# Designs tried in a protein design run: designed miniproteins, single chains, continued (5). Part 21

Each design is a single chain, and the fold is of that chain. pLDDT is the mean over its residues in the fold that is shown.

## One batch from the design tools (miniprotein)

Design m16696
Fold by ESMFold2-Fast:
Structure m16696 (fold): chain A 80 residues (1-80)
Amino acid sequence: SEEVVKNLKEGVKKLEEEVDYLEKNKDTLSPEELEQAVKHMEELVKKVKKYMDEKKIPKEVKDEIIGKLEEILKRLKELA
């Protein structure tokens, strides 16, 4: 549905804003909190992939969303 895609894109945008904030404010999270954030993000990517498959989201939209989530995860790992 259009609402599902809109909500997913809004969620990705919020995660991008959070990672941008953390990159600019590197003392915000402890090393342990950063490690936990990475684990949570890895689980989120897995859950979003499953959710999009269940909702039969078009491949192009799925690839865009997952690509952005994987970039966010990479940036988080570079902070940890």
Scores: mean pLDDT 86

Design m16697
Fold by ESMFold2-Fast:
Structure m16697 (fold): chain A 57 residues (1-57)
Amino acid sequence: GVDEAERRGQAAMDRLQALLAREGLTLDQWMADMERRGISSAEQGERIRALLAAADA
């Protein structure tokens, strides 16, 4: 089975998709833009975390 960290990661991605949908964006479009800009996986993760934290504030 998946551990709690994996479940929390899936929940965070679901929340990110919901937030982006409110702005008329899909997760795939947002991720593709990050990849096109050459942003590393680590930097992408930090940006996702910052976006979720800002929405939770």
Scores: mean pLDDT 72

Design m16698
Fold by ESMFold2-Fast:
Structure m16698 (fold): chain A 63 residues (1-63)
Amino acid sequence: MAETRERLREAAERNGGYLSIGELARILGVSKTTVKYLAYELFGEIPRRLTLEQALAILEALE
């Protein structure tokens, strides 16, 4: 899980602090539908790009 957090930070740094839904889904090893579902449940919206904080919240929700 520490490795997953490092991958999220690296991807966010590469993209100016953001991850796409597809990038997050790939890093977490889940479907884009799962990421969209969790984003809506946690944030009330499905943003086109996720902040590192939002990505970490989705990772924590998968546990």
Scores: mean pLDDT 80

Design m16699
Fold by ESMFold2-Fast:
Structure m16699 (fold): chain A 56 residues (1-56)
Amino acid sequence: MSPIEQLVNETLRQLGDLWDRLLAAKKAGDQKAVEQVLEEIKRLSEEFKKRLAELE
């Protein structure tokens, strides 16, 4: 598997896990956990962009 393909697959998997955590936090009414997960999603997106550029 290419490094770019591996990065994409890993990032999509992590994003899926974060979305599941966000849904669980919302169902529990845990606003602090919701905010933390949203921040992690933003961070993951920025890291993905940076790592993708480095693999070009």
Scores: mean pLDDT 82

Design m16700
Fold by ESMFold2-Fast:
Structure m16700 (fold): chain A 54 residues (1-54)
Amino acid sequence: MEERRKVAELVGRVLRAGSMIMFEGVSLEEAIREATRGLEDLAAEVEELVRKAA
């Protein structure tokens, strides 16, 4: 159950980063930095959940 929500959030973050690259024209470095910032806390939490789930 928790995995579904985390995956949805992760996908949302990635889609937002992709949108920035496509429409904002930001540099890849900046887009990646924003994506990793948005995913940093989720990545840590997802890793804990993945360890428990699979």
Scores: mean pLDDT 64

Design m16701
Fold by ESMFold2-Fast:
Structure m16701 (fold): chain A 108 residues (1-108)
Amino acid sequence: MREEALRLADEAVEILEKGNTPVQRAVAAIYLAGALLLAESDEERDEIMRYVAKKLFEKKLGVKPEEVDKLSPEAIRRLILAMLQDRYDEALKLLAEETGKSVEELKK
């Protein structure tokens, strides 16, 4: 992964970790879009999205990052959209449905 793309992805995660106002969520979306635009392949874009989803689930919900590694790229995109909309309950439910695990089993 490109260092600049990873830096922008980390900025998006930090913004979403610290707050959930519409402006903060919009700014985080801009940083994530910047990271994705710097990616040279669809594989690298999927890697960036998965990285962001893993970090946010771990920091916001205490979810084990390895549970996110099992998801399809399409499922990851749906999780990111839910998180950007401050719908962490919806994101957690989607992760539970995709993994076949309960919410309690997904948490550390």
Scores: mean pLDDT 82

Design m16702
Fold by ESMFold2-Fast:
Structure m16702 (fold): chain A 85 residues (1-85)
Amino acid sequence: KLEELRRELEELEEKLREMSEAGENTPEARELQRRYEEVREEILSLTFGIERSVLRDARSGASEEAQDYVAEVLAPFEAEVLAAQ
């Protein structure tokens, strides 16, 4: 399951990069961005055993503590965690 999520994240990154290069800001690009965030959160949750609610609270701004935790603790490892092993 985790490998499938990493593959999906990679595909979404490629599509978003292409759209960004083309200067597109469409509803389709926004939908892809939201899906990217969902997949990213699921990978981090599964890898670190963190409740998705914490990651969502950080993203939505509902919790400053969650935002600080993500920025200080998780962000340094995010690129490594999201990459396929």
Scores: mean pLDDT 68

Design m16703
Fold by ESMFold2-Fast:
Structure m16703 (fold): chain A 85 residues (1-85)
Amino acid sequence: SAEELREAMLRTAELLEKVNPEMAAKLRELTKTDLSDVANLRKVYDAMVEAQVTALRLKDEEAAKEANLAGTYAMHTIREVAAAA
């Protein structure tokens, strides 16, 4: 659901705040967008992939796990929105 996606994005942002505050701010901004819009969901998915890559480079397993989960929720939400259209 969109709520689960927002929560996972916020957890990812919190974990990345100290090491990449710019990415954390970008993720928080994306949670304020309309997550029923496929274009916004694609931006979210791309941002979650970037966050996961960043976390893996930093050896931050928890941040990588949360980013992967958020990316999965974004992908499922895109499928749900596409199916509803």
Scores: mean pLDDT 81

Design m16704
Fold by ESMFold2-Fast:
Structure m16704 (fold): chain A 70 residues (1-70)
Amino acid sequence: KVEEALKLLKERGAKPSGVSEMEAAWSLVMMDLVKNGSLSEEDIEEFAKNTNMIPEVKERLIRVIRLEKE
């Protein structure tokens, strides 16, 4: 799933500048899932545990969820 998100990001011409490709790809995928109400902060914590996610990526995804709930 991370590999699919990275492939999608590269196909859209995204260039890694100051951020990791994994961080950008996860943010893109999670924004779609947050907008349809499928994710909560607890879901992000669970994904981070299961995928050994970088802490900075987890923090950014939680921030996105909080913004969408406003």
Scores: mean pLDDT 60

Design m16705
Fold by ESMFold2-Fast:
Structure m16705 (fold): chain A 81 residues (1-81)
Amino acid sequence: SAEIEKLLASFEKLVKNLLDDAKKNKWSQKEQDSALAALEALGRQLAEELRAQGVPEEEVKRFEEGVKKIIEEARKELAEL
């Protein structure tokens, strides 16, 4: 749905801002891992909120898959630091 796409776009922007901060401030591996773990936790919380609001399970799964892909791409970019 358009709402899920907007939520994913907002999450992706949040992740990109975090990547920019990590590169600018030369974050340690521990700082990078902690930040990614926090983003994963946020993604899980958002998915649970969508379920609580009665969003169809198919849309929630699409959101969860999108979050996973965004975080995996972030891990790859951080590995290049």
Scores: mean pLDDT 85

Design m16706
Fold by ESMFold2-Fast:
Structure m16706 (fold): chain A 74 residues (1-74)
Amino acid sequence: SIEEAAKIAAEDLREKGLTPLQGLMIAASGEGDPEKAAEAAVNWFNTPKTAEAARKYGVIAVSNGASLVEKEEA
Protein backbone atom coordinates (compact mmCIF):
# COMPACT_ATOMS: atom_id res chain seq x y z
CA SER A 1 0.00 0.00 0.00
CA ILE A 2 2.78 2.45 0.89
CA GLU A 3 4.76 1.36 -2.19
CA GLU A 4 1.71 1.85 -4.39
CA ALA A 5 1.02 5.30 -2.93
CA ALA A 6 4.64 6.37 -3.49
CA LYS A 7 4.47 5.22 -7.12
CA ILE A 8 1.26 7.17 -7.73
CA ALA A 9 2.74 10.29 -6.10
CA ALA A 10 5.82 10.11 -8.34
CA GLU A 11 3.63 9.85 -11.45
CA ASP A 12 1.49 12.80 -10.32
CA LEU A 13 4.52 15.04 -9.83
CA ARG A 14 5.77 14.05 -13.28
CA GLU A 15 2.42 14.91 -14.86
CA LYS A 16 2.56 18.39 -13.29
CA GLY A 17 5.54 19.13 -15.53
CA LEU A 18 8.28 18.19 -13.10
CA THR A 19 10.94 15.77 -14.25
CA PRO A 20 11.14 12.45 -12.35
CA LEU A 21 14.43 13.60 -10.82
CA GLN A 22 12.90 16.88 -9.62
CA GLY A 23 9.96 14.97 -8.15
CA LEU A 24 12.35 12.70 -6.27
CA MET A 25 14.30 15.72 -5.01
CA ILE A 26 11.11 17.25 -3.61
CA ALA A 27 10.31 13.96 -1.88
CA ALA A 28 13.84 13.63 -0.48
CA SER A 29 14.11 17.24 0.76
CA GLY A 30 10.71 17.17 2.47
CA GLU A 31 7.74 17.38 0.13
CA GLY A 32 6.09 19.98 2.35
CA ASP A 33 8.60 22.63 1.27
CA PRO A 34 9.02 23.10 -2.50
CA GLU A 35 11.18 26.21 -2.00
CA LYS A 36 13.86 24.08 -0.34
CA ALA A 37 13.62 21.58 -3.19
CA ALA A 38 14.09 24.36 -5.75
CA GLU A 39 17.18 25.63 -3.92
CA ALA A 40 18.62 22.11 -3.79
CA ALA A 41 17.94 21.66 -7.51
CA VAL A 42 19.99 24.78 -8.31
CA ASN A 43 22.92 23.33 -6.36
CA TRP A 44 22.53 19.85 -7.85
CA PHE A 45 22.37 21.15 -11.44
CA ASN A 46 25.39 23.41 -10.87
CA THR A 47 27.97 20.71 -10.07
CA PRO A 48 28.45 17.10 -11.24
CA LYS A 49 28.92 15.76 -7.70
CA THR A 50 25.63 17.20 -6.47
CA ALA A 51 23.91 15.83 -9.56
CA GLU A 52 25.20 12.36 -8.66
CA ALA A 53 23.91 12.76 -5.10
CA ALA A 54 20.46 13.55 -6.51
CA ARG A 55 20.65 10.38 -8.61
CA LYS A 56 21.48 8.33 -5.48
CA TYR A 57 18.37 9.69 -3.80
CA GLY A 58 16.39 8.66 -6.86
CA VAL A 59 17.63 5.09 -6.51
CA ILE A 60 16.43 4.98 -2.89
CA ALA A 61 12.98 6.23 -3.91
CA VAL A 62 12.78 3.65 -6.71
CA SER A 63 13.76 0.89 -4.25
CA ASN A 64 10.72 1.88 -2.17
CA GLY A 65 8.58 1.52 -5.31
CA ALA A 66 8.13 5.25 -5.81
CA SER A 67 9.15 5.48 -9.47
CA LEU A 68 9.20 2.16 -11.33
CA VAL A 69 8.05 4.04 -14.47
CA GLU A 70 11.44 5.79 -14.59
CA LYS A 71 13.12 2.41 -15.18
CA GLU A 72 11.00 1.96 -18.32
CA GLU A 73 11.80 5.48 -19.55
CA ALA A 74 15.54 5.11 -18.98
Scores: mean pLDDT 47

Design m16707
Fold by ESMFold2-Fast:
Structure m16707 (fold): chain A 59 residues (1-59)
Amino acid sequence: KARELVKLPDTIESRSGIKAVEALKDKSVEEQRAVAERMRAEGNTEIADNMLKILDALE
């Protein structure tokens, strides 16, 4: 997880994924996961998968 977390920031910066996580930082992890699942359903699978990996690494 630590090695994944180190790599994910570089990838997510290019896709603005960090901004999405930061915008939701006042929400619970459960609510952030719900947003990621919604994004996946809407076709934003790459951003959604990266968000879920970050949330898993932070737990």
Scores: mean pLDDT 63

Design m16708
Fold by ESMFold2-Fast:
Structure m16708 (fold): chain A 91 residues (1-91)
Amino acid sequence: NEEEKTLEDIVQLLVKAYEALIKKKDPKEALSLIRQAYDLSKKLSNKQFQTKLQELLQQAIGAIKAKDYDRAVAQLEQAAGLAHLQYILLS
């Protein structure tokens, strides 16, 4: 199932973005990973879910650029949780 695979890949990219931001202290790598997740989100068929996910990813990017890493982490956690929930609902 291509949709489920896309959601799994998005979740993995967001986990790696969290690790880049918190463990590696590399906000540039985190931004690159979030942008990759955003590009994958364009493949999602549920437009309401797609829009909400993309909003959270854009907010995470904005928070990182503002050096508000606590806010960035909160947005990444919400985005990953939404993608995981959508995956469960499709399974």
Scores: mean pLDDT 89

Design m16709
Fold by ESMFold2-Fast:
Structure m16709 (fold): chain A 71 residues (1-71)
Amino acid sequence: DLERLRETIRRAKRGPREKLPPELLRTLGRISGVPPEEIELSPEGLREIAKTLAELGYDQAEVDAYLRQAK
């Protein structure tokens, strides 16, 4: 559930600092309940979160849309 998503966000590895779109950070914050300003992720970290979202039953199309914005 949402607690598992929060745990995944906290454990996501931070690679080289990426400039993430603010709207993506805001969307992840709403879904996970983690403040957007605390979400510091590499593209690989975003993929781990997307995988967790899919496992929690979020629509795969919505997950893919979030990943495309991080391109």
Scores: mean pLDDT 61

Design m16710
Fold by ESMFold2-Fast:
Structure m16710 (fold): chain A 94 residues (1-94)
Amino acid sequence: AVEEATARARAMLENLAKTTAAEYARKYGFEEGAKKAVEYMTANLENYARLVTSHLGTELGLSEEEKEEVERRVTEEITARLEELAREGAESGA
């Protein structure tokens, strides 16, 4: 269940980062759009990770400790790849 929750949360947050970058790129162009997406996701990532993990963890029957592990793991993974994800999303929007 922890691995399933982590995979699903990761996919949702990756899609959020890419969609955000595509939307900003549509308005501001590729480079500025990617930068704004990184700024937005950096400011909001912990809140989105907590909400997504809480929802999925409740659905999949995770303990509070397991939810905390999933939240930490996806936050770290998305943070490490955020510039890459923003660039990919911005390419789709530009």
Scores: mean pLDDT 86

Design m16711
Fold by ESMFold2-Fast:
Structure m16711 (fold): chain A 93 residues (1-93)
Amino acid sequence: MKKKIEELKKEIEELEKKIKELELEIEIKEGIIALLEGIKSLLLKKGVSEDDPFIKKLEEKIKELKEEIKELKEEIEKLKKKIEELKKEIEEL
């Protein structure tokens, strides 16, 4: 009995740690997007065309990072649901 509750609690702790790691990765990627958007804005203000190949590369990288963040957020939601299921299992014991 005690062993089963301890194993479930340990699994929850490992999942919570994984969520924190993914949240940090999202924060880093959001910071990179802000920097790239800042560079784009600066270049446009200085008269670089929106059709410039460098501007297009910045837009592509920003789009890529936004899609990666979306995937990470979906993974976090799946992990949160798993934690809720495990917490419910502990309450039923």
Scores: mean pLDDT 87

Design m16712
Fold by ESMFold2-Fast:
Structure m16712 (fold): chain A 87 residues (1-87)
Amino acid sequence: MEEVEKLREAIRKRIKEKLENGELSDFQLYLYTQNLIDSGYKKEFDEAVKEVEKKHGIKLKFYNGNIIQGEEVRVEVSRLAIKKVLE
């Protein structure tokens, strides 16, 4: 559990640095989505998925951990997850 907390703080610090530098591209959001799941922010990711599903009236489909309905939906989920991480 303490290791998970350290991973959470490390990823949060990295997100803040990227936001301050304006370095969040769509490609980095794609890679970052996978890192969120591994870094103990699965709850925040799952909440972002539910919000996007409700907003668009769709069910998100996953293949090997990735959203398959398109990059726009994937990016929106990643942006919401980041916002929840930085709360």
Scores: mean pLDDT 70

Design m16713
Fold by ESMFold2-Fast:
Structure m16713 (fold): chain A 77 residues (1-77)
Amino acid sequence: GVEQEKQALLAQVTGNLLKNAVDVVAQGYDLALNEGQRQDLSQDILMHLKSAPVDLAALRADPFDYLVKVAKAIVDG
C-alpha cells in the first residue's frame, strides 16, 4: 500500500541524503546550525514525512529535491 511504499522510500533517503538536504537548506537560509540543531531539523523532516501525506511520485522522481522542499517548509513555518 501507499504507507508501505512511503516507508521503503524513507528508508532509502535516510542518512547521507537527509544530511545533505539539511546542509543545503542551512546554507541557503544562512543558518549557523550546530550538530544538535541539524539533528533536530532532520528529525522534524522525518516526523513530517511520517505524519503528513507524501507525494510518492515526486519523492521517487527526486528524493533530494523533495527533502529540500520539506526542510524549507519547516524552516519557513
Scores: mean pLDDT 77

Design m16714
Fold by ESMFold2-Fast:
Structure m16714 (fold): chain A 67 residues (1-67)
Amino acid sequence: SVDEILKQLMDVGAQLTATAATYVALQRAYERTGDPSFRRQAEEEKARMDELQEQEQQLAAQYQAAA
C-alpha cells in the first residue's frame, strides 16, 4: 500500500541520516589522527549510504507510481 511505502521511505531516510552522521564522524577522526582504520570505516559507511540512497530512490518511484 501507499502507506507502507511511505513508512519504508521514512525508515530508510532515518537510516541514511544516521549513516551520514557516522560517516562525517569517521572522516573527522581520520583527519585528526591519520589512522587508516578510520578511513576504511568511512569508506564502508559511504558504501552503505550509496545502498540506502538507491533503496530510497526505488521506494520514491514506487510511491509516485502508487499515488
Scores: mean pLDDT 88

Design m16715
Fold by ESMFold2-Fast:
Structure m16715 (fold): chain A 99 residues (1-99)
Amino acid sequence: MIVEVVVDTEAADAVKAAYEAGYEAARKAIEEGGNIAMGVVRTPSDTSLADAQAAAVAAVKGAEEAAKELGYRTISSVATARREADTTVATGVILMEKE
């Protein structure tokens, strides 16, 4: 089961918003008996892919921190950024396992 948290934000706040989204996604996933957490941040279309990638990495870090606090380890992670017609999207995903 995948738990996803999606947030719309400005480019300047993307890293913080992504970290918080990843943290919340991992917490919810664990509470619901899931093992995959996905934090997604949608930024304005003019946001650079480099800035979006930094946000995606922050989403992974937030999710990893929440998992660790709850006694889970991160087995694998993916951080990716993509450009859509009107938005630049940052996605961080982790797969978790109870220690």
Scores: mean pLDDT 87

Design m16716
Fold by ESMFold2-Fast:
Structure m16716 (fold): chain A 100 residues (1-100)
Amino acid sequence: MSEEIKKEFLELLDEMEEAARTTGDALPEAEKVEKFIEENYHKLSLIEQYGLLFQFLVTMALLKSQGLMTQEQIDKLTKVHKIYQEVAEQISKLLRAGKL
């Protein structure tokens, strides 16, 4: 991941976690993270794309486990789930071809 994209991504994740803890509604900040991913993932290598998506999904799962985010809110982030499926399939295909 480029350092600039990684830094901005981490700052957006911090904003999402802060919103979850202070307002009890992290969905608007999660939508900002999803939009950032949608706009920037194609600028990253396939492994960096996977790393960024995995970190976002894990952060939301941790917030859900703490009662700070709901499954219904996570399910509204349809674009990031679609991108994750596409990236995971590309990685799987490259692994099967011996190219990773």
Scores: mean pLDDT 83

Design m16717
Fold by ESMFold2-Fast:
Structure m16717 (fold): chain A 60 residues (1-60)
Amino acid sequence: SMSEKEKEELLEELYKFLTYKYGEKQAQIFMASFKKFTENLDVEKVRLAIERLKKAIKEG
């Protein structure tokens, strides 16, 4: 579905961001956990979670 495609695109953007900040191995480990814990969230909740996480990483 369109929402599933949007969710995949959001997860791909997060993976690229984490790879840039922490490297590929750390990004892969984080993404495995993040995907598991966000599996049942709608696309808007996933987007908000990613935005909050990116902000925290940039500011911390």
Scores: mean pLDDT 83

Design m16718
Fold by ESMFold2-Fast:
Structure m16718 (fold): chain A 95 residues (1-95)
Amino acid sequence: SREEVLEIVEEAFKEIEKLVKENAPEEVAKELIGWIKKTLDFLKSNPDFSPEEIRTVAGAAFQEIIDIAKEHGLEELAEKIREIQRRMEEEIRRV
């Protein structure tokens, strides 16, 4: 369902926020957390989004977050975020 997909996305983003706070410099962490909050606000502002649309928006946000982490030389953090994305996609396929 839409609600199940949104919940899975929210949990994945919570895990990223924790990783970012633990592994990124404060200025980079603020930027990455800003992208997370902006994405969640956008998804919550569009209650008519299908599960596929939620997945697409979340995927785009993951790509931006990974690209920013890589731009700042945080390769290990970027790989961990990519692993979270893979697990999120697997969970979404189950609902």
Scores: mean pLDDT 88

Design m16719
Fold by ESMFold2-Fast:
Parts: structure tokens; C-alpha cells; sequence
Structure m16719 (fold): chain A 89 residues (1-89)
């Protein structure tokens, strides 16, 4: 598939995960969304090998700077969204 199609699909998945983070009312729900976000980060790095290091560094940096689950997940989503949007024309 084209890089643009991969990025557009990932942006949609990140937007859906963001809504789930905002709707979550328990730590368990936040952990489940976080696990799905981690899977998406891994898959995205595998599908975009030239960007894999940058994607992983963005996610790990956001996680280090945000020790609480909700702000951690939101920071990862928002930073990845901005990075992926920057790769589009």
C-alpha cells in the first residue's frame, strides 16, 4: 500500500483511540486502550520502517514525560498524530 494510505489509516485509528481515552472512567479501561495504542505504535513502525525509530522515540518520550495513564495516552496519541500529519503533503 502507499505510505499515504498507511498514514491516513493510522490517523483514523489514533482519533478513535483518543475518543476512547476521553471516555474511559476506570484505570482498567485506560490500560486496555493503552495496550491497543502500544500495538498500533509497533505495527506503524513495522509498516513505515524508515520512520520506525522516530515513531518509537516519540512514544517513549511522551510516556516518560507523562507518568499518569490518561495524560500519557493522550500525549502519545497527540505527538504521533502531529508527526504523521507532517509526513503528508
Amino acid sequence: GSMKAIIQQALQQLAELREEVLAATTEEELREVGARLADLVRELGEKLPEHQQEILEIASTAARNNPELRPMNLAIIDRLTAYLESLLE
Scores: mean pLDDT 88

Design m16720
Fold by ESMFold2-Fast:
Structure m16720 (fold): chain A 97 residues (1-97)
Amino acid sequence: SKAEELVRKAIEYARRALELLKAGPEHRDEAGRYLGEGAQYASEARGLVPESKDIAEAALKLAEGYRLVKSGPEHRDQAIAYVEEGLALLERALEEL
């Protein structure tokens, strides 16, 4: 479905963002770009499947992770935690789509 495609894209972009965030602070801007795209795909999926609590919560987690990444390098560990939580929720939601 279109929702499954959007969730898969959100996972792809969020995983790349997580990899970049864990690689080091020098990758913050690039990680932010990937995370912004991932959060947008998750938000679009939420609009298509409003009954999915996992997608709704994942979209919120990725958006907060993105906000933390944009706020500064000191928020890296918190951003990583939000992205990891969002990814786990998206992967679980994908199994139910």
Scores: mean pLDDT 91

Design m16721
Fold by ESMFold2-Fast:
Structure m16721 (fold): chain A 83 residues (1-83)
Amino acid sequence: EEAKELAKKGLEKAKEGTAEGAREGGILAALAGSLGINDGEAGKLALEAGLEAAKSSQDGRGASSGTAGAISGIGALVQSGEG
């Protein structure tokens, strides 16, 4: 499952504890949410990865990729009927 794999990779990157990892994690979460639009499980993972990336960024500039990931994950959850 491509979306689920991307979401897991995004979460792993977000947890690296680096600004680069947080940004990359947020981008991967956004892509995972978009690809997993009909997959509630991929949407949940994308939301988790996006939130983790936003939290790890701590500065407002790095948080935007994490926020995009979270929004994309919410979209996937809503489409799957779980949001």
Scores: mean pLDDT 67

Design m16722
Fold by ESMFold2-Fast:
Structure m16722 (fold): chain A 78 residues (1-78)
Amino acid sequence: MEEELEKVREESEREIEEAKEKLREAEEKRRRLEEEGEKKTPEEARRLRTLGEAEEGVGEIHLAVSKVSGENKIKKVE
């Protein structure tokens, strides 16, 4: 069955081609986002993000500890 063999080959090739096309499309979209992000240097964006995350984390811990310590101290005194 020559036609069936050709169809099987074409289907396998098309599946691989479609998977590769989807992967390349995703990469192109990522690159476009990177170019739009070029308004800020990638290094500066990473530094700001790292500093922001560290400061937010420390701030949240400080607020949580202050609230718990305050309530516990009030309960101990009263």
Scores: mean pLDDT 59

Design m16723
Fold by ESMFold2-Fast:
Structure m16723 (fold): chain A 61 residues (1-61)
Amino acid sequence: HMTREEAMDRFGLRLQEIAAETQAELAKAGNTPSARQAAIDRAVKEAKRVMDEIDAELKAS
C-alpha cells in the first residue's frame, strides 16, 4: 500500500538518481551542446517512465 507522501518521496529519490546518472554521463561526454541535449532527452524519458510506474503503484494500492 502506497500513500501520496510515499509516492512523492520515491519519485524524488528516483529523480536524484536520474540527475546523478545524467551528470556522470555529461562528465564522460565533455558537456558539449549535443551531449547536453541527448542527456536531457534521456532524463525526460526516464522521468516520465518513473512517473508512470509510481502512478500505477499508487492506483494499485
Scores: mean pLDDT 79

Design m16724
Fold by ESMFold2-Fast:
Structure m16724 (fold): chain A 95 residues (1-95)
Amino acid sequence: MLSEETIAHLKKNLGLSDKEIEIVNKAGEEMEKIAADTSLTVEEMRKRYDELIKKFEEELKKAGVDEKTIGYLGAIFRVRAIADVEEKEFARRKA
């Protein structure tokens, strides 16, 4: 769940509506579910993150969010996805 401070930032600085913030919140919750799923391989985690981010960007575009804001939010989610995948790969290499 997004914090009130994060919601205020999205509204004030990015001009997002309540509906658009709900899209961001939902995508964030799905990211947390993927990160917490210990049954996924590194490759399966990458695929789920790629599919989630693509769907997220498409939902924002349908809601009328501008391409720069979509690019910014997508980049944040991609950076998190890379970090989660790298952490899982590092854990796999430990005996």
Scores: mean pLDDT 78

Design m16725
Fold by ESMFold2-Fast:
Structure m16725 (fold): chain A 75 residues (1-75)
Amino acid sequence: SKVDRIVERAEELKRRGELSVERLAEIIAEELGLPKEEVREALRLILEKAARPAPGEPDEEELRARAVLREISER
């Protein structure tokens, strides 16, 4: 999905040494033409959850963040 591509791009940039969520959101928002602040909030939550020591089912907060990315991608 488009949301998965956004998350994969953010993780790729983070692996390349970009540790600032604000910078990650700026790059992705510019590449895809999405609102920077909404991308930043959603990516912060998703990446924070992905760093958990015991990953499991996405909680409601992560699902909401993914829904925001989906909505702005469809605008």
Scores: mean pLDDT 73

Design m16726
Fold by ESMFold2-Fast:
Structure m16726 (fold): chain A 73 residues (1-73)
Amino acid sequence: MKVKVETLSQSDTSVVALVTAEAPTEEEAIKAAKKAAEDYAKSLGGTVSSLEYGTTKEDGVYHTDLTATIKKN
């Protein structure tokens, strides 16, 4: 399984992050992306305020792209 987190934008009060996850099953890809978003929010001293995600399949691998809005305080 492969998971990557990158910051799309940040301010003093919020961060928007893109999480990408690859897994052999759709459920694993979604769970991995959600967990990474939650862990990232906690590392910033914040909480996830919204999540949006989509999953695609290519050659037996599921790819989940998740956008998380994180509030710092």
Scores: mean pLDDT 83

Design m16727
Fold by ESMFold2-Fast:
Structure m16727 (fold): chain A 87 residues (1-87)
Amino acid sequence: MSPMEELIKKIEEEHKKMAEEVDELIKKGYSLDEIKAKVEERAKELEEEIRKMAEELNLSPQEIASLLALVRMGERELLEYAEKKIK
């Protein structure tokens, strides 16, 4: 598997874990604002982790930008999911 494919898989796995965490928070009665704050915090942590790993793997700036865009896309989709599920 290429370094890019490995990092994409890691992002997908982390987004899946975040989605499961969001479902758990909804079941526990957390507010939408609390869920959004937790998702945003997790996404920032993931962005930093992916950036460091990509730099260690000597990926190009364009490849790193693409990976970070995937992290942000997943964050946006989770926030939209939480809003739709609670409303």
Scores: mean pLDDT 84

Design m16728
Fold by ESMFold2-Fast:
Structure m16728 (fold): chain A 94 residues (1-94)
Amino acid sequence: MAAELRAQADADAAAALENVEEAVSQLSKEAQEKAKPYLDELKAKIAAGDYEGALEALLKLMETVSKDATPEQIAKLVAAAILLIAARQNAAAA
């Protein structure tokens, strides 16, 4: 049970990162450069198991690129936020 919740949290966080990296890779070079410090923070927080910090980094990234992102890219970033919220809840429940 607890191990399954931890595994699910790790899987959700990994899926969130994949969605963010895919969305960012499709942005203009300028938007990618603006996103880079928040993407680096997101990766570091996920690696540390700090899903609260990861969510904060993602929200900063979304705010930074919102003007440059297509609706499809915004949808991927929103999906990543939902996955990080799930990861945080599962980690807390484990």
Scores: mean pLDDT 81

Design m16729
Fold by ESMFold2-Fast:
Structure m16729 (fold): chain A 65 residues (1-65)
Amino acid sequence: MSPKEIVLKELLDTWRQARKQGLSREEIQRLVMKTLTKLGKKYNLSDEEMSMVYREFVEQVQAEL
């Protein structure tokens, strides 16, 4: 699994867990962005790669709504 795929999976897992816990939209957004920044730095993702991961995350979230 590529670093981008690992980060994407962690964003989706974070979003699903936060929704299950009943967190507000604002709290979920903060957690997702915090997770993206933390893992992007850990896996040495470029700003472009982080942007691509976030875009794919948003597309998958919209498909589940």
Scores: mean pLDDT 83

Design m16730
Fold by ESMFold2-Fast:
Structure m16730 (fold): chain A 73 residues (1-73)
Amino acid sequence: MKEIEEILEKIKKLLKELDPENAEEKMKVLLERLKNDKSSDQEKLDYLKAILERLEEGLKLRKEAEEKKKELE
């Protein structure tokens, strides 16, 4: 599915932003899991969306924490 590829690219970008040292290894583990997963494409998509949401929230919280530190000067 093209949607799976799109979400994987978004996850890869966020992993590089949040954890650049381990991003490639984390992507490798995720891709290997997906290759061995016999679930439907929809179930795989839902799983990837859950990961994406967690990473986006993590990045948002990190940015908000940095902004709040500057505002408290």
Scores: mean pLDDT 76

Design m16731
Fold by ESMFold2-Fast:
Parts: C-alpha cells; sequence; structure tokens
Structure m16731 (fold): chain A 68 residues (1-68)
C-alpha cells in the first residue's frame, strides 16, 4: 500500500517537474500539493497521505536550499 502510494507520488512529481520545471519553486506549497493530488487522482487522501503530500510539496518549494 505505502510503496504503491510512494510510486504514484514519485511519478506525479516527475510529471509536474517536466511540465513546470523550475517554476514549481515559485508556487505556494498549497498549490504544489493540489497539483500532485490532481496528477495522482487522489480524491480522498488519508491523514498520513496528506502529511506526505505536504512534506513533498514543501520540499519542492524549497528545492534551492542546501540539505546540510
Amino acid sequence: ADLDFLRKLSLAVRELVREHGPALRDMPVEEIEALIREKMGLDKPSEEERKVLRSVARAIANAEAPPA
């Protein structure tokens, strides 16, 4: 279940990066999250799934920041 979710999430993020490129970093986290949900066709995310989506959207928005 979680692995299937993460795989779909990875594919959705890859598609968004291909479509929008660096412009994703200029988008609000909420907008990025919504785009990921639309790409995944995720109509009723669980609390756990919402948390993962928010974390990924936040990471995309802050992609230029060094990890360490």
Scores: mean pLDDT 74

